# Designed miniproteins, single chains, continued (3), part 81

Each design is a single chain, and the fold is of that chain. pLDDT is the mean over its residues in the fold that is shown.

## One batch from the design tools (miniprotein)

Design m10805
Fold by ESMFold2-Fast:
Structure m10805 (fold): chain A 66 residues (1-66)
Amino acid sequence: SLEEQFEEVKKLIDEGKYEEALQKVRSLIDTLEKALELNVPEDQKKRIQEALDRFRKLAEEIEKKL
């Protein structure tokens, strides 16, 4: 799930594995951006957009640590 992926990235950050966390969050962002190109239901599209916003902010936080 997207929530599990978010928690995995956060765990990497907590462990000081910033480069690995950044690679993972960037991969998740790419996957979600590609998912938005598909014809998905509106409620699913909204959840993907909310997850993208969360992951993008997380990526910015990680980049500040590097």
Scores: mean pLDDT 83

Design m10806
Fold by ESMFold2-Fast:
Structure m10806 (fold): chain A 108 residues (1-108)
Amino acid sequence: MTVAELLTLSREELQARFFELAFQEKVDYEELLTILAALFLKAGVPAELVEEWKRLVLEKSPLPLHLMLMPAESEEQRRAGLRRLLDASAAVLTAQINQQIEWLKQIE
């Protein structure tokens, strides 16, 4: 699915799709990162910064080492999981991307 197609989904639908794909036997890590990119775009992060973030995550950190997310039953657990993923990626983030991460903390 393309980012443009994913942008037609709600935040809750994107999170549900992410968790669905994360626990398949054949995990498509590129698709998982594309869903996260769509979530960042819905949070108002510029497309250029989202693509750079996705590239840096793939280059510096294999997604399985940073995907410490279990199926979340509550909004608090979902936010905590996203926070852990962002923290695990912190070493690869630029000052500009760090500014945009503050928008993710405000996703309501």
Scores: mean pLDDT 58

Design m10807
Fold by ESMFold2-Fast:
Structure m10807 (fold): chain A 108 residues (1-108)
Amino acid sequence: MKIEQILGVPLAVDEEDRILGAVGLSSPEAVRAVVEYAHDHGLTGIMVRFTGNKEEALEAARVLAELAKKYGIAVSVFSPGHTSEVQELMRSLGAEVLSVDDLLEKSR
């Protein structure tokens, strides 16, 4: 595991399990950079905690879902106050949305 930083967002990267965790994600631009990093490094799973309001989280989640589907990356998402709505939106866009436990099991 190593700690990286992209657009001010700290990432915990586990190259052995091919996953990363990102906390404090709030913008579509940061989401794109994080997913592109995961793809470029052969990672297969992303754990994300969105920050900001519901509208900001849904917009960031759309970009995450589209890119995760494109690159075949599974995601686990937490968005305080609106996690279920964010997860439902991402699944409706065809993203593989898992619980943290399921994502960790799949990546091991």
Scores: mean pLDDT 80

Design m10808
Fold by ESMFold2-Fast:
Structure m10808 (fold): chain A 56 residues (1-56)
Amino acid sequence: GLQDFIDQLDKKIAEIDKQIAKLKKEGGDPLEIDFLEGMKALLEGVKAFLEKELSK
């Protein structure tokens, strides 16, 4: 069901967050950081939409 997909999105968002934090701490590529932050925002938006639909 949708819950399994939401759970998978949560795990992916958490992993992206960890990767962003690590790259920022290590002085990683700014373009890679920007890309990951953009991906995180999109996944968070998708998750919020799906959670709203599932709660109906």
Scores: mean pLDDT 84

Design m10809
Fold by ESMFold2-Fast:
Structure m10809 (fold): chain A 106 residues (1-106)
Amino acid sequence: GSEKEKLREEILELVRELLSSVPDEEIFSVAERILEKLEELLPDTLEGQIALGVFRLSLGVAKALPSLSKEEKIELILKGLETALSVLSVEQLEELKEFVEELLEE
């Protein structure tokens, strides 16, 4: 695969690990920190705005559905994140990966 594809897969695995390691009540606070970093990294383009909107929607749906398990909430968040990662450059993906690794060390 391309370097960009490999970085996207690595980030998704790190975020899955991060969200799985925190208590249920902390999943959304951690996901919102990732959202804030994405708001800084995503380009000021229609595609970037749509990708950010999709991630925000995935968080909103996960919060609104109390019947979802922890695993289902995490999978929904990761699906929204996949869309945002598709718009980022290699350099932006590397910055996001470093950010997620820092969150894992907290």
Scores: mean pLDDT 85

Design m10810
Fold by ESMFold2-Fast:
Structure m10810 (fold): chain A 85 residues (1-85)
Amino acid sequence: MTPEQLRELIEVARRLREALEAGDREALAEALRRAGELEGVPAEVIEREVPGDVEALLANREEAVEALERNVELLERALAALEAA
């Protein structure tokens, strides 16, 4: 992945986390739609780093928030490593 692709993935993950914390179903749907539109990021990476769909995320909101926080940290570390290279 390029640094630009990583930044887009981090942005989507952050929007998902914010929408989950706010309980904003429309914002969640929009962020998930954007995740599906990310070009050049393999689908398996999106599936790994962005957990579930709107119903699954809302049903497991606290776990999903924790997972997204961890995923954002990992992605930010990966971005820092790529930018330092």
Scores: mean pLDDT 74

Design m10811
Fold by ESMFold2-Fast:
Structure m10811 (fold): chain A 81 residues (1-81)
Amino acid sequence: MKKIEIKWPEDATPKEISEAVAREVGRILRRIGDWLDKHLPEMKAMLAAGATIKEIFDKLSEEAKKVNEENLEELEKFAKE
C-alpha cells in the first residue's frame, strides 16, 4: 500500500530505464520463487492438518505483503544514502 516515488534523471535513456525495470522485476520473481520453495513444507503440513487451500493462500499472502513492505522501506532507506 505504501509507494515509493521514483524520479528518473532527464539524461536517463529509455534503454537504461528498461534495463533497470527488467532487473527489478527479475529480482522480485526470483524472491517469489525462493519464498514459495521455502514455504512448501509448511503448506503441506497445513493441508495435512485439514486447512483449506484458501486459508493457506491467505496466510502466505499476509507474509508476502509484509516482506514486500519491508523491501520497499529498505529501498527507501538506500535511496536516502
Scores: mean pLDDT 63

Design m10812
Fold by ESMFold2-Fast:
Structure m10812 (fold): chain A 74 residues (1-74)
Amino acid sequence: SKEELIKEFKELLKNAGTLSPEEFRQKVIELAKKAYELGIISKEEYELITSDDPAKFIEGLKILVNKVLEEEAK
């Protein structure tokens, strides 16, 4: 559900400093897949997040953060 995704995403951000860069990336990709399946982000935005290019990953993460938090306001 969108509520569970928002909760998981907030927990990930809260614990980001305790994770390796690789673990953080994998958890972001997992949540991005759920966001895409729920219609929160587009396929193109999901593809940015799954990119091996760090700049594209950061761009996609910024979009994911904004859109997931926007869903909390609905």
Scores: mean pLDDT 81

Design m10813
Fold by ESMFold2-Fast:
Order: structure tokens, then C-alpha cells, then sequence
Structure m10813 (fold): chain A 63 residues (1-63)
């Protein structure tokens, strides 16, 4: 499986928790798994997931 990381320009617009959520989603984890594992607020997970859904793979580059 290819490793993906957030593009620097995208990462710069996000806080640390939002970046971790987006990377988890790109790796195939669900919103529920990420929220439970990292004990993040639902609002943080939902915001990051909405950005991920809007950008898709265009927000990521191969690590």
C-alpha cells in the first residue's frame, strides 16, 4: 500500500488534530475508529472528514 501524506499547503491550513484525522481517513480508517482511538471531539472529526471528502486524493501526495 502506498504511503500518503498531506500536501504541505493543505497541512498548513489545518490544526494538528485535523491533519491526523485526514491521514487516518486516507489510510482507510473510519471516522468512528479515528474519533474513538484518538479521543477527538466529534466536531473536529466531522470538519476534517468534510475537507477530506471535498479534496479527496488531491489533498495528498505519496510519502
Amino acid sequence: MKRYKLKEEVAATLNRAERVVMEGLAQGYSKEEIQTTLSLPESTVNRAAAIYEELGEAGFEEA
Scores: mean pLDDT 74

Design m10814
Fold by ESMFold2-Fast:
Structure m10814 (fold): chain A 77 residues (1-77)
Amino acid sequence: MPTLLDAVLNVARALGFDEAELQRVRDEVVPAVEKKYGVTADTPASDPRLEEIHNRLVLAYLKARSVDEFLAIVTAE
């Protein structure tokens, strides 16, 4: 996963999201993560600032059942 965008989309694909849901992840989830954590979609996945985001992505992979749940988990405190 070379970037934040790749990390988020790889988890969304692993959850079985279709193309419309993946587009919602690009349009809704990625910008919300960028805003919350002060990072960009192009931030390298190896960047230490993404450690908490990676932890939230693991939690989303285990628990999310929809794009709205994915968004809620990755933007939770």
Scores: mean pLDDT 83

Design m10815
Fold by ESMFold2-Fast:
Structure m10815 (fold): chain A 62 residues (1-62)
Amino acid sequence: VAEEARRIARKLLETPEGRKLLVRELAELLGMSPAAVASLSDEEKIELAVEAALREAAELAA
């Protein structure tokens, strides 16, 4: 799950359209504005995507 989320996030960051999509999704997760999320490093965005995927997997397992 974590490796898959990291791979998907990294692929999204390689295109302008993917970057905007990832920023929007992470903004909802963090309760931040999209502009604030866009200011984060690529590595931070990937880590947050992994955290979201792990949380979703935990909810499915519970």
Scores: mean pLDDT 75

Design m10816
Fold by ESMFold2-Fast:
Structure m10816 (fold): chain A 82 residues (1-82)
Amino acid sequence: SEAELAHLLAATERVLAEDVPRLREAVEKGLLSEEEYEALLAAARELGAAVEAYRAGEASAEDVFAAAERLLATLAELQKRR
């Protein structure tokens, strides 16, 4: 829905600005491996790029949801390894 998309767009901006820098701190504290960090960073960047392309009229809402699902799948895989 448009409301779900609006929430996802706002959450994505916050994650990229606030949470991604904290992932690097987690690596430095030994809470996250370098490989786990790189996988999360790649998925977060893909979602960010999909959001910006959507805002520019160059991508669909489905592209944004697909990128969000890939980020969630990456998080689920990391939890499975623990």
Scores: mean pLDDT 76

Design m10817
Fold by ESMFold2-Fast:
Structure m10817 (fold): chain A 68 residues (1-68)
Amino acid sequence: DFVRVRISWEGFNHDEIQEIVEKFGGTIILAFPDGERAIALVPADKVEELTQAFKERSGGKATVTVVP
């Protein structure tokens, strides 16, 4: 099963979001023009690992939220 997640990371490169999402088997379905936010489809069993990867890379500044 896949879930939608919203990713927000102030001051990053948009390519970094894509690389992390793809590493966990997801795909970006919407990239915001500010380059700091995206919505992705991610395997439900990978959401926690993806969230941890974003927190580690960003020093805790990135936020990952499951979108209903």
Scores: mean pLDDT 78

Design m10818
Fold by ESMFold2-Fast:
Structure m10818 (fold): chain A 85 residues (1-85)
Amino acid sequence: SMDQIEQFRQTLRQLVLNATYFYNNNDTGGLNLVLETMRGMIQHLIDEGVLSKEEVRQMVLEVFKENPDVPQSVQDRVLSLVDEV
């Protein structure tokens, strides 16, 4: 549903911002945990037919566009994760 998609978009944004926080604080454990949480959520939504991989990629790109302070290293890791699911 549109409501489920919007809720996921907000959660995805929060996870990207959390990944940025842990990256900037050199918290490798926190960063890896957030990325694995993101992987599980994306995989679940794709498996349930809620979202396609391309729709998730577009949401991720919009989050980066709205949040230009996200480091390129974090952006690369998130996009790689989306491509792997």
Scores: mean pLDDT 88

Design m10819
Fold by ESMFold2-Fast:
Structure m10819 (fold): chain A 78 residues (1-78)
Amino acid sequence: ELEELQKKVDELLAKAGEAVKAGKYAEAKKLLLEATEVAKEYLKLEMKDEPKEKVEELLKKLEEHTQAHVAKLEALAA
């Protein structure tokens, strides 16, 4: 399951990278958001033995990082 989620994140990020190369920034944004949701599931499973507060903090940092990249893609897409 962890390996499957990791592969899914990698696949979505690869597709997002191809979309950026093609100038399809709106598509890249959608793919990045999908990858982020899968990555959140991955982190929850990977860190199931960690305190919930630590997991929640990392999820918030992941969301902040994703929003920064989304903002850049939106600026490029105009």
Scores: mean pLDDT 79

Design m10820
Fold by ESMFold2-Fast:
Structure m10820 (fold): chain A 60 residues (1-60)
Amino acid sequence: FEEVLKEIEEKLKELEEKAKTLTGVNRLVAQHELAKLKEQIEKAKKEKDLEKAKSILGSL
């Protein structure tokens, strides 16, 4: 479970860096999607839901 979360965190950091290179509406959309993704990850952490965490990792 923790290994899956670590991979998710690393991919999130990469996506955040990519979002910083965007401008205007595209950056706002990317940041909004990242915020929603972070909420899903926090929920998976609270519930210790391995399947949910794997699903999130697979969608990244």
Scores: mean pLDDT 74

Design m10821
Fold by ESMFold2-Fast:
Structure m10821 (fold): chain A 98 residues (1-98)
Amino acid sequence: MELAEKAKKKAKEGDYKGALEYLEKLSELSKKEKVDSKVIVEAAKATLEALAKAGDVEGALKALKATNEASKYTKIPSKDVAEMAGLALLTVGEELDK
């Protein structure tokens, strides 16, 4: 939970790289401990939005991979992961084309 809070805070501050690092740590924590899927989804969404606004395609892909891996341990439906992936890629594409 602390990692999710830090990820969201970093995303709001525009520190998209810091947000990604905390999201990846949260994904790893979910493999060892039972973390609520909503907590991971909220952290992932905030991180992906920050990465997309920054045009960091590679970071967005890493965030999606971390979220997908967490879904194997924390009951995140694959549909939610796919929706976040689609939104992030579409937003990143728009930002890069500017």
Scores: mean pLDDT 74

Design m10822
Fold by ESMFold2-Fast:
Structure m10822 (fold): chain A 86 residues (1-86)
Amino acid sequence: DLEEERKRLEEEVFELIRKKAEEEGVPEEKLEEIIKKLREELAKYSTEVALAILRGLLLYHEGRVDEAEAETSDILREAERELAAK
């Protein structure tokens, strides 16, 4: 369930990135390279952390900055918690 949700959100985020790159006149080859790097970076995180990042990006692109900041704060708190546990 969470893996399918992650895949769906990744596709939605990448589509928004493509739309913005198209508006900025970014070459398609460079855009695909950026998307590939983002996909590889997201693969380093747990599904829960990746979902939080993806949701934050979607909210930010929708202009819902306060909600995007809340998602980002949750990710930062999780990272701090892990560091404190070590």
Scores: mean pLDDT 69

Design m10823
Fold by ESMFold2-Fast:
Structure m10823 (fold): chain A 71 residues (1-71)
Amino acid sequence: ADRMLERAEELLAKAEASTDPFEQEVYLALARIILAIGKLDIKRGKLTPEQVARLNELEARLDALEAARGF
């Protein structure tokens, strides 16, 4: 479970560091897929409260980056 959240965090960091709009789009898309899988694990009660908090933080970070790109 932690490995999935680590991968999402790495992808968001790469998106934030990228100056290429296409590269940023790819990293954000991959992070969104991983976080969507994480939400299924929340629904099944398979994540700890700390993992749920981390997932919510990463999702907020993703949403902020996507919103910044929408302009």
Scores: mean pLDDT 78

Design m10824
Fold by ESMFold2-Fast:
Structure m10824 (fold): chain A 88 residues (1-88)
Amino acid sequence: SMELLRQVYRAAKAWAKENPVGTALLVHGGLLDPEARALLKDDPLAVAFLRGVLDGARESMPKETVDLMEEALAEDGAAFADQLAQLA
């Protein structure tokens, strides 16, 4: 459901903004790991969650950390980037 995807995105974004330490741990432990991203990229709920965390991180984290996350997501190629763009 597109409504469920938006709810997950909004919840993830709000969580990331309110939890900068948890966001940093998730980024370092998950989003920067190509193997972890590969397991999640085919799950629409996981993609909505990851997009929400990334957008939340942009508002609360240093630009350098956000740029590193964007670089890491770009390594997964155009298909993953397209999925993220459709949820924003």
Scores: mean pLDDT 70

Design m10825
Fold by ESMFold2-Fast:
Structure m10825 (fold): chain A 98 residues (1-98)
Amino acid sequence: SLEEKLKAAEEHLKGLLEMLKKLIEEGRKEEVIEMLEALVETLRETVPEELKPLVEEMEELLEKFKNAKTDEEMIEQLEKFMEVALEIAKEVLRREAA
C-alpha cells in the first residue's frame, strides 16, 4: 500500500540520518559529502521537472554543510537536507500511486 511505502521511506531515511550523524561525530565529513553528492546527482537525473526546485534546495543545503565548521552546524544542515529528501520521496511515491 502507499501508506506502507511512505512509512518504509521515512524509516529508511531516519536510519540513514542516524548513520550520517555518527560519521560526522567520527570526523568522517568527506564520506558524508560523497554520499550526499551521490544522492543529489541521482535525484537531479530521476525526479520530475516540478520537483527540481526541491533538488536545488538540497544542493544549497549541501553547500552549507560543506562550509559548516562544527558538528552541530553540520548536523543542522544534514537534518534539513534529509527533510527535503523525504519530501521528494513522499511526493514521488504519491505520484506513482495515482
Scores: mean pLDDT 88

Design m10826
Fold by ESMFold2-Fast:
Structure m10826 (fold): chain A 93 residues (1-93)
Amino acid sequence: GTSLEDYEKHRAKLVEELNALADELSKDPSQQEAADYLREAARALEAKDFDKAKEYVEKAVSLLPLSEEQKQQLLARVLGQIDTLKKMYEAAT
């Protein structure tokens, strides 16, 4: 079974990763909107609003200068991480 401590560690790591990516994107003025959506996704995860976090990630990725294939691959990975966190939270509470 997944513990609440394991959930908190994984949530903190994903929040850190999203904020780090947002900070990198913020170095390019054309990527500010995408960076802002990633920061909102991180805040949604801290609020345990997994569905809102997914919506913000989708909005951020849609703005990135990536091919449609690269966007779909990135979305599958990050949304999958959020779905895993939601399941961990539900199992721990």
Scores: mean pLDDT 87

Design m10827
Fold by ESMFold2-Fast:
Structure m10827 (fold): chain A 72 residues (1-72)
Amino acid sequence: MELEERARRAGEEIRRVPGVRDVEIAVDAEQGRVHVVVTAEPDAVEAAREAALRRLREAGFDDVTVIVLPAP
């Protein structure tokens, strides 16, 4: 399975976390790294960060950068 497809599926799982409003994923397939920007309710920020790290590592990414932005 391609890295982009695995990242897309991980993004779908992250979007299912309660309080997550938006997920943007960028994959560097050559380096096997992924960058994720998640927008989440303030009370869901830590849950969103943990879910993003877990889902992307399960998808086969070891170099994961997660940025979580609290919704206003």
Scores: mean pLDDT 80

Design m10828
Fold by ESMFold2-Fast:
Structure m10828 (fold): chain A 63 residues (1-63)
Amino acid sequence: MELTVEGTVELASEEAGRAFVAAEVARLEKEGHTVLSVEYTLSRDPATGRVVTRYRIVYRAPA
């Protein structure tokens, strides 16, 4: 069975955005899931200076 987690978060930097996605992948793997694909985009908001991170992670549950 394939499952998907997706969302949008607003963070202080592109590095924070990448770290957030990496932490989500690590969390899923630690829970015993197999990560199948990871997609994300980083977009800096010129008005706020913050980075909008949109992500989609497809994973498989154990067993």
Scores: mean pLDDT 83

Design m10829
Fold by ESMFold2-Fast:
Structure m10829 (fold): chain A 64 residues (1-64)
Amino acid sequence: MEEEKREKVVEALQWLAANPDRPVTLDELAERAGLSKEELEKYFKKVAGVTPEQAIAALRARAA
């Protein structure tokens, strides 16, 4: 994977983890990362091993 896109995904993950009770959409997360939704899905899975939707759902379950 490209290092720049990896760094953006890591930053998005950190932001998401810091705001677990905030409503967040894929579009918002992609915009926060400076990536398209397609790029976010591709690189997020490479970095985290799960889709962005799965990560959001997991953080929501933990925060609830």
Scores: mean pLDDT 74

Design m10830
Fold by ESMFold2-Fast:
Structure m10830 (fold): chain A 85 residues (1-85)
Amino acid sequence: TINVGDKFSGEFTVTEEGSSFTYFEGTVTFSDGKTYGFKGFSYPNISVPGAPFRGVASLSDGTIVHFTGVSTGENKFEGTVTKIE
């Protein structure tokens, strides 16, 4: 089960980008080894390596998570869960 404070890494594709937001989808893998598909939204944009961002994602199991993250490379990020809905 996903918990607040859980760490993950992800790979994504940008589906829509505005001046202050990004819609994206891909996969995330949690530190326990579990992988989920996701569709998410971040603010600000996630396209800059090392830039911190906040986001909300719907996971393939139906869980909605809020997170903080950082871009770690092209189409890659790492994050921490801050809230679960």
Scores: mean pLDDT 78

Design m10831
Fold by ESMFold2-Fast:
Structure m10831 (fold): chain A 83 residues (1-83)
Amino acid sequence: ILFEGEIDKEVVESEEELRKRRDEKGLAAELGQLLTKDGKHVLLYTKPIPSPDPFQVEVDEGVGELARAVLLTVSKDKEIKEF
């Protein structure tokens, strides 16, 4: 699972930077969101398709390495988009 084990939330970027990196690499990547257990935060991530989610793969791999997560604080009043 993408969000099990290795999420380095302190190092990850904002959602806009993740989108920019996806576009700059020219990879077929998706931007995803996942709720944390308390529902107060979202994990934003990019992953390549149709490749697996190699969130621990080095940058040198190119395609198939776009698995980064960012923890954002979200207001409960604001509905979080489903992925």
Scores: mean pLDDT 39

Design m10832
Fold by ESMFold2-Fast:
Structure m10832 (fold): chain A 72 residues (1-72)
Amino acid sequence: KELEVEHIKTLYEEKWEKETNEEVKLAMAKKILDYIVKNKLKEAIPLLEEMLKKETLPEVKKLIEETLKKLS
């Protein structure tokens, strides 16, 4: 689980954070966040909190908040 969170963090830093296309970013967010919920990756909570602070898209912020609630 820790290793999976590290891989997600790398994907976030290298691709998601640098993505400027809103549709692509939303699709990427849905895929990653769905994976986190399905696998109950509570270890991802600190990363999700960091992502929420940096995110500017309201739809993506909402998905992150919903994911955090599901992991609690």
Scores: mean pLDDT 78

Design m10833
Fold by ESMFold2-Fast:
Structure m10833 (fold): chain A 72 residues (1-72)
Amino acid sequence: SAAAEALYERLLAMDNADDPEAASAWLAAHREELTQLSQSLTDEQRFEVALRLLEERGASEEELERLRKEFE
């Protein structure tokens, strides 16, 4: 979904910021937008965004599959 993709892209951009202070400032400035995006998503869509972020952070395929099974 477009909203799930938008939330993922925004969170990923924050994680990839050159400066942790800049990332924190960005998050604070966009907190309302991020909250609205999250609230517009289903539990399944929020879970998919979380899995994609975990994968980007180095979670194993095995762990991601286990989490998918636990959610269902």
Scores: mean pLDDT 73

Design m10834
Fold by ESMFold2-Fast:
Structure m10834 (fold): chain A 94 residues (1-94)
Amino acid sequence: MVEELYKIADELIKEARKNNDQKAIDAALSVRTLATLLENPKVPLEKIKEAYQEALRLIDEAIKSTKNPKIIDLMKRAKELLEQLYEEKVAELE
């Protein structure tokens, strides 16, 4: 499932670059960052929580600012998958 998150982030970066959408690029990069943290069992939960909150904030800002329906769809998919993976990680560590 983390592999799907990387795939969505890469698709977002490609689409955002075509549309010069900096907010979508920032959101996609935050998704990739959180994915790498979720794969590392030695990362403290507090750091994962901070990255998760930042990713959600950037995704919401990107959705609000974009007029590209493909970017909106990819952002919604990323958000749903991020929420699922974060909840699974929190349940494992707490």
Scores: mean pLDDT 83

Design m10835
Fold by ESMFold2-Fast:
Structure m10835 (fold): chain A 70 residues (1-70)
Amino acid sequence: EKLEEMIELAAEGVTDIAALLDKNRDGVIAASDLTPAMRELLNPDNAESLTYEELFERAKEIFRKELEKL
């Protein structure tokens, strides 16, 4: 339970940073707006854009795997 809350909070942080990169403020982040590291981790399919929901879900999955290593 707390683990899921921490994962969700961390994913929200990533989404907040991505929102700062969203110049159109349309809820969609262009792949080019992501840092190289973020693009490699969150956009492995090389999609041209990601919605906030897609970014959140991908970040959440990455953080879950990292925390579950414990």
Scores: mean pLDDT 68

Design m10836
Fold by ESMFold2-Fast:
Structure m10836 (fold): chain A 74 residues (1-74)
Amino acid sequence: SAGQQAVEDALYDLGVKAGGAEVPQTEEERQHNLELGRRKVAEMAGIGREAAYLEAGLPEEEARRRGRETERKV
């Protein structure tokens, strides 16, 4: 599907930027790039959640805890 392909392309691009192979020669290298991208999305989701809770007035420790919880669930 177009939506699935767009998500895969975005994850792949993030993985390449995170140090993955620009032109993977094996399926394992391509999968590694996708995994790096998924890890980056999880990291970004955690950071975004922490920032949102800090803006809402939560204590820094609680905001960080909730951010890390979000990262683990993505």
Scores: mean pLDDT 79

Design m10837
Fold by ESMFold2-Fast:
Structure m10837 (fold): chain A 88 residues (1-88)
Amino acid sequence: MSLRIVVAHTKEDTEYLKQVEEEIKRLQTEEGVEIKSFEIIELEEDMSEEELEALLEELRALQAQGVANYEAGKEATVSLFADKRLLG
């Protein structure tokens, strides 16, 4: 199985983004997971709370779909959240 990984973050969460990149490297080197693509989406700092909630819903739906596809042996996209506001 192969993964496509999408990470959404703000510039304020650079430390968390580094942790995500390290975990991806660990999955590739130690777990043998095939990762086809890794995309980083920078969130705008001026987003309203309503815009963040809408984005969170879309990213959660994408993550759930990606997990289901991965478990079914299909190509999957997994969305990871780097911003603390998106994690609740």
Scores: mean pLDDT 61

Design m10838
Fold by ESMFold2-Fast:
Structure m10838 (fold): chain A 81 residues (1-81)
Amino acid sequence: SHMAEALARHQGYMALLQQAIANPSRRQDVVDQMVAMRMADIRRALAEAGLTLDQDQQAEIRQQVRDMIDRQIEQLEKQLK
């Protein structure tokens, strides 16, 4: 079960990454979806550890996640040229 869930999550992330590259006009929507997925994973991991984030901490982490995803897409786009 854990391997199937991990594979499904990886496939979902890779599909979104490919979609962002294939359809640049939809990049913002794809980034928003990827940020939501990453934030859900982070919140779950923190909850498992008995930790909660305040509003400011959550906003800061969300911004860092977004910046990371944007940079990842940019680097991949450059490698295709």
Scores: mean pLDDT 79

Design m10839
Fold by ESMFold2-Fast:
Structure m10839 (fold): chain A 84 residues (1-84)
Amino acid sequence: KLSELSPEAIEGLRKASYYYGLAADADVRGDHETAEKYRQKAREYLRKSLLEKGEVTEEEFDAILADMEARYDAEVAWRRAQLA
């Protein structure tokens, strides 16, 4: 399913992943304001590249967003545990 996305949609997913990475780095340092700004950018890239371009349905988008947010939460929790 995801392998059938346009190159532009795939680039949007890469941008979203990049910003989630920056958000995790900020969050584990205690910079929650900067982390939230990067998370908002990641969500915006997902909406623009997938939902607003009609690449996926709203239901599929909600599932993708939920998965990416869960992975973000797990990464932040894991990194906090390692760096404490």
Scores: mean pLDDT 80

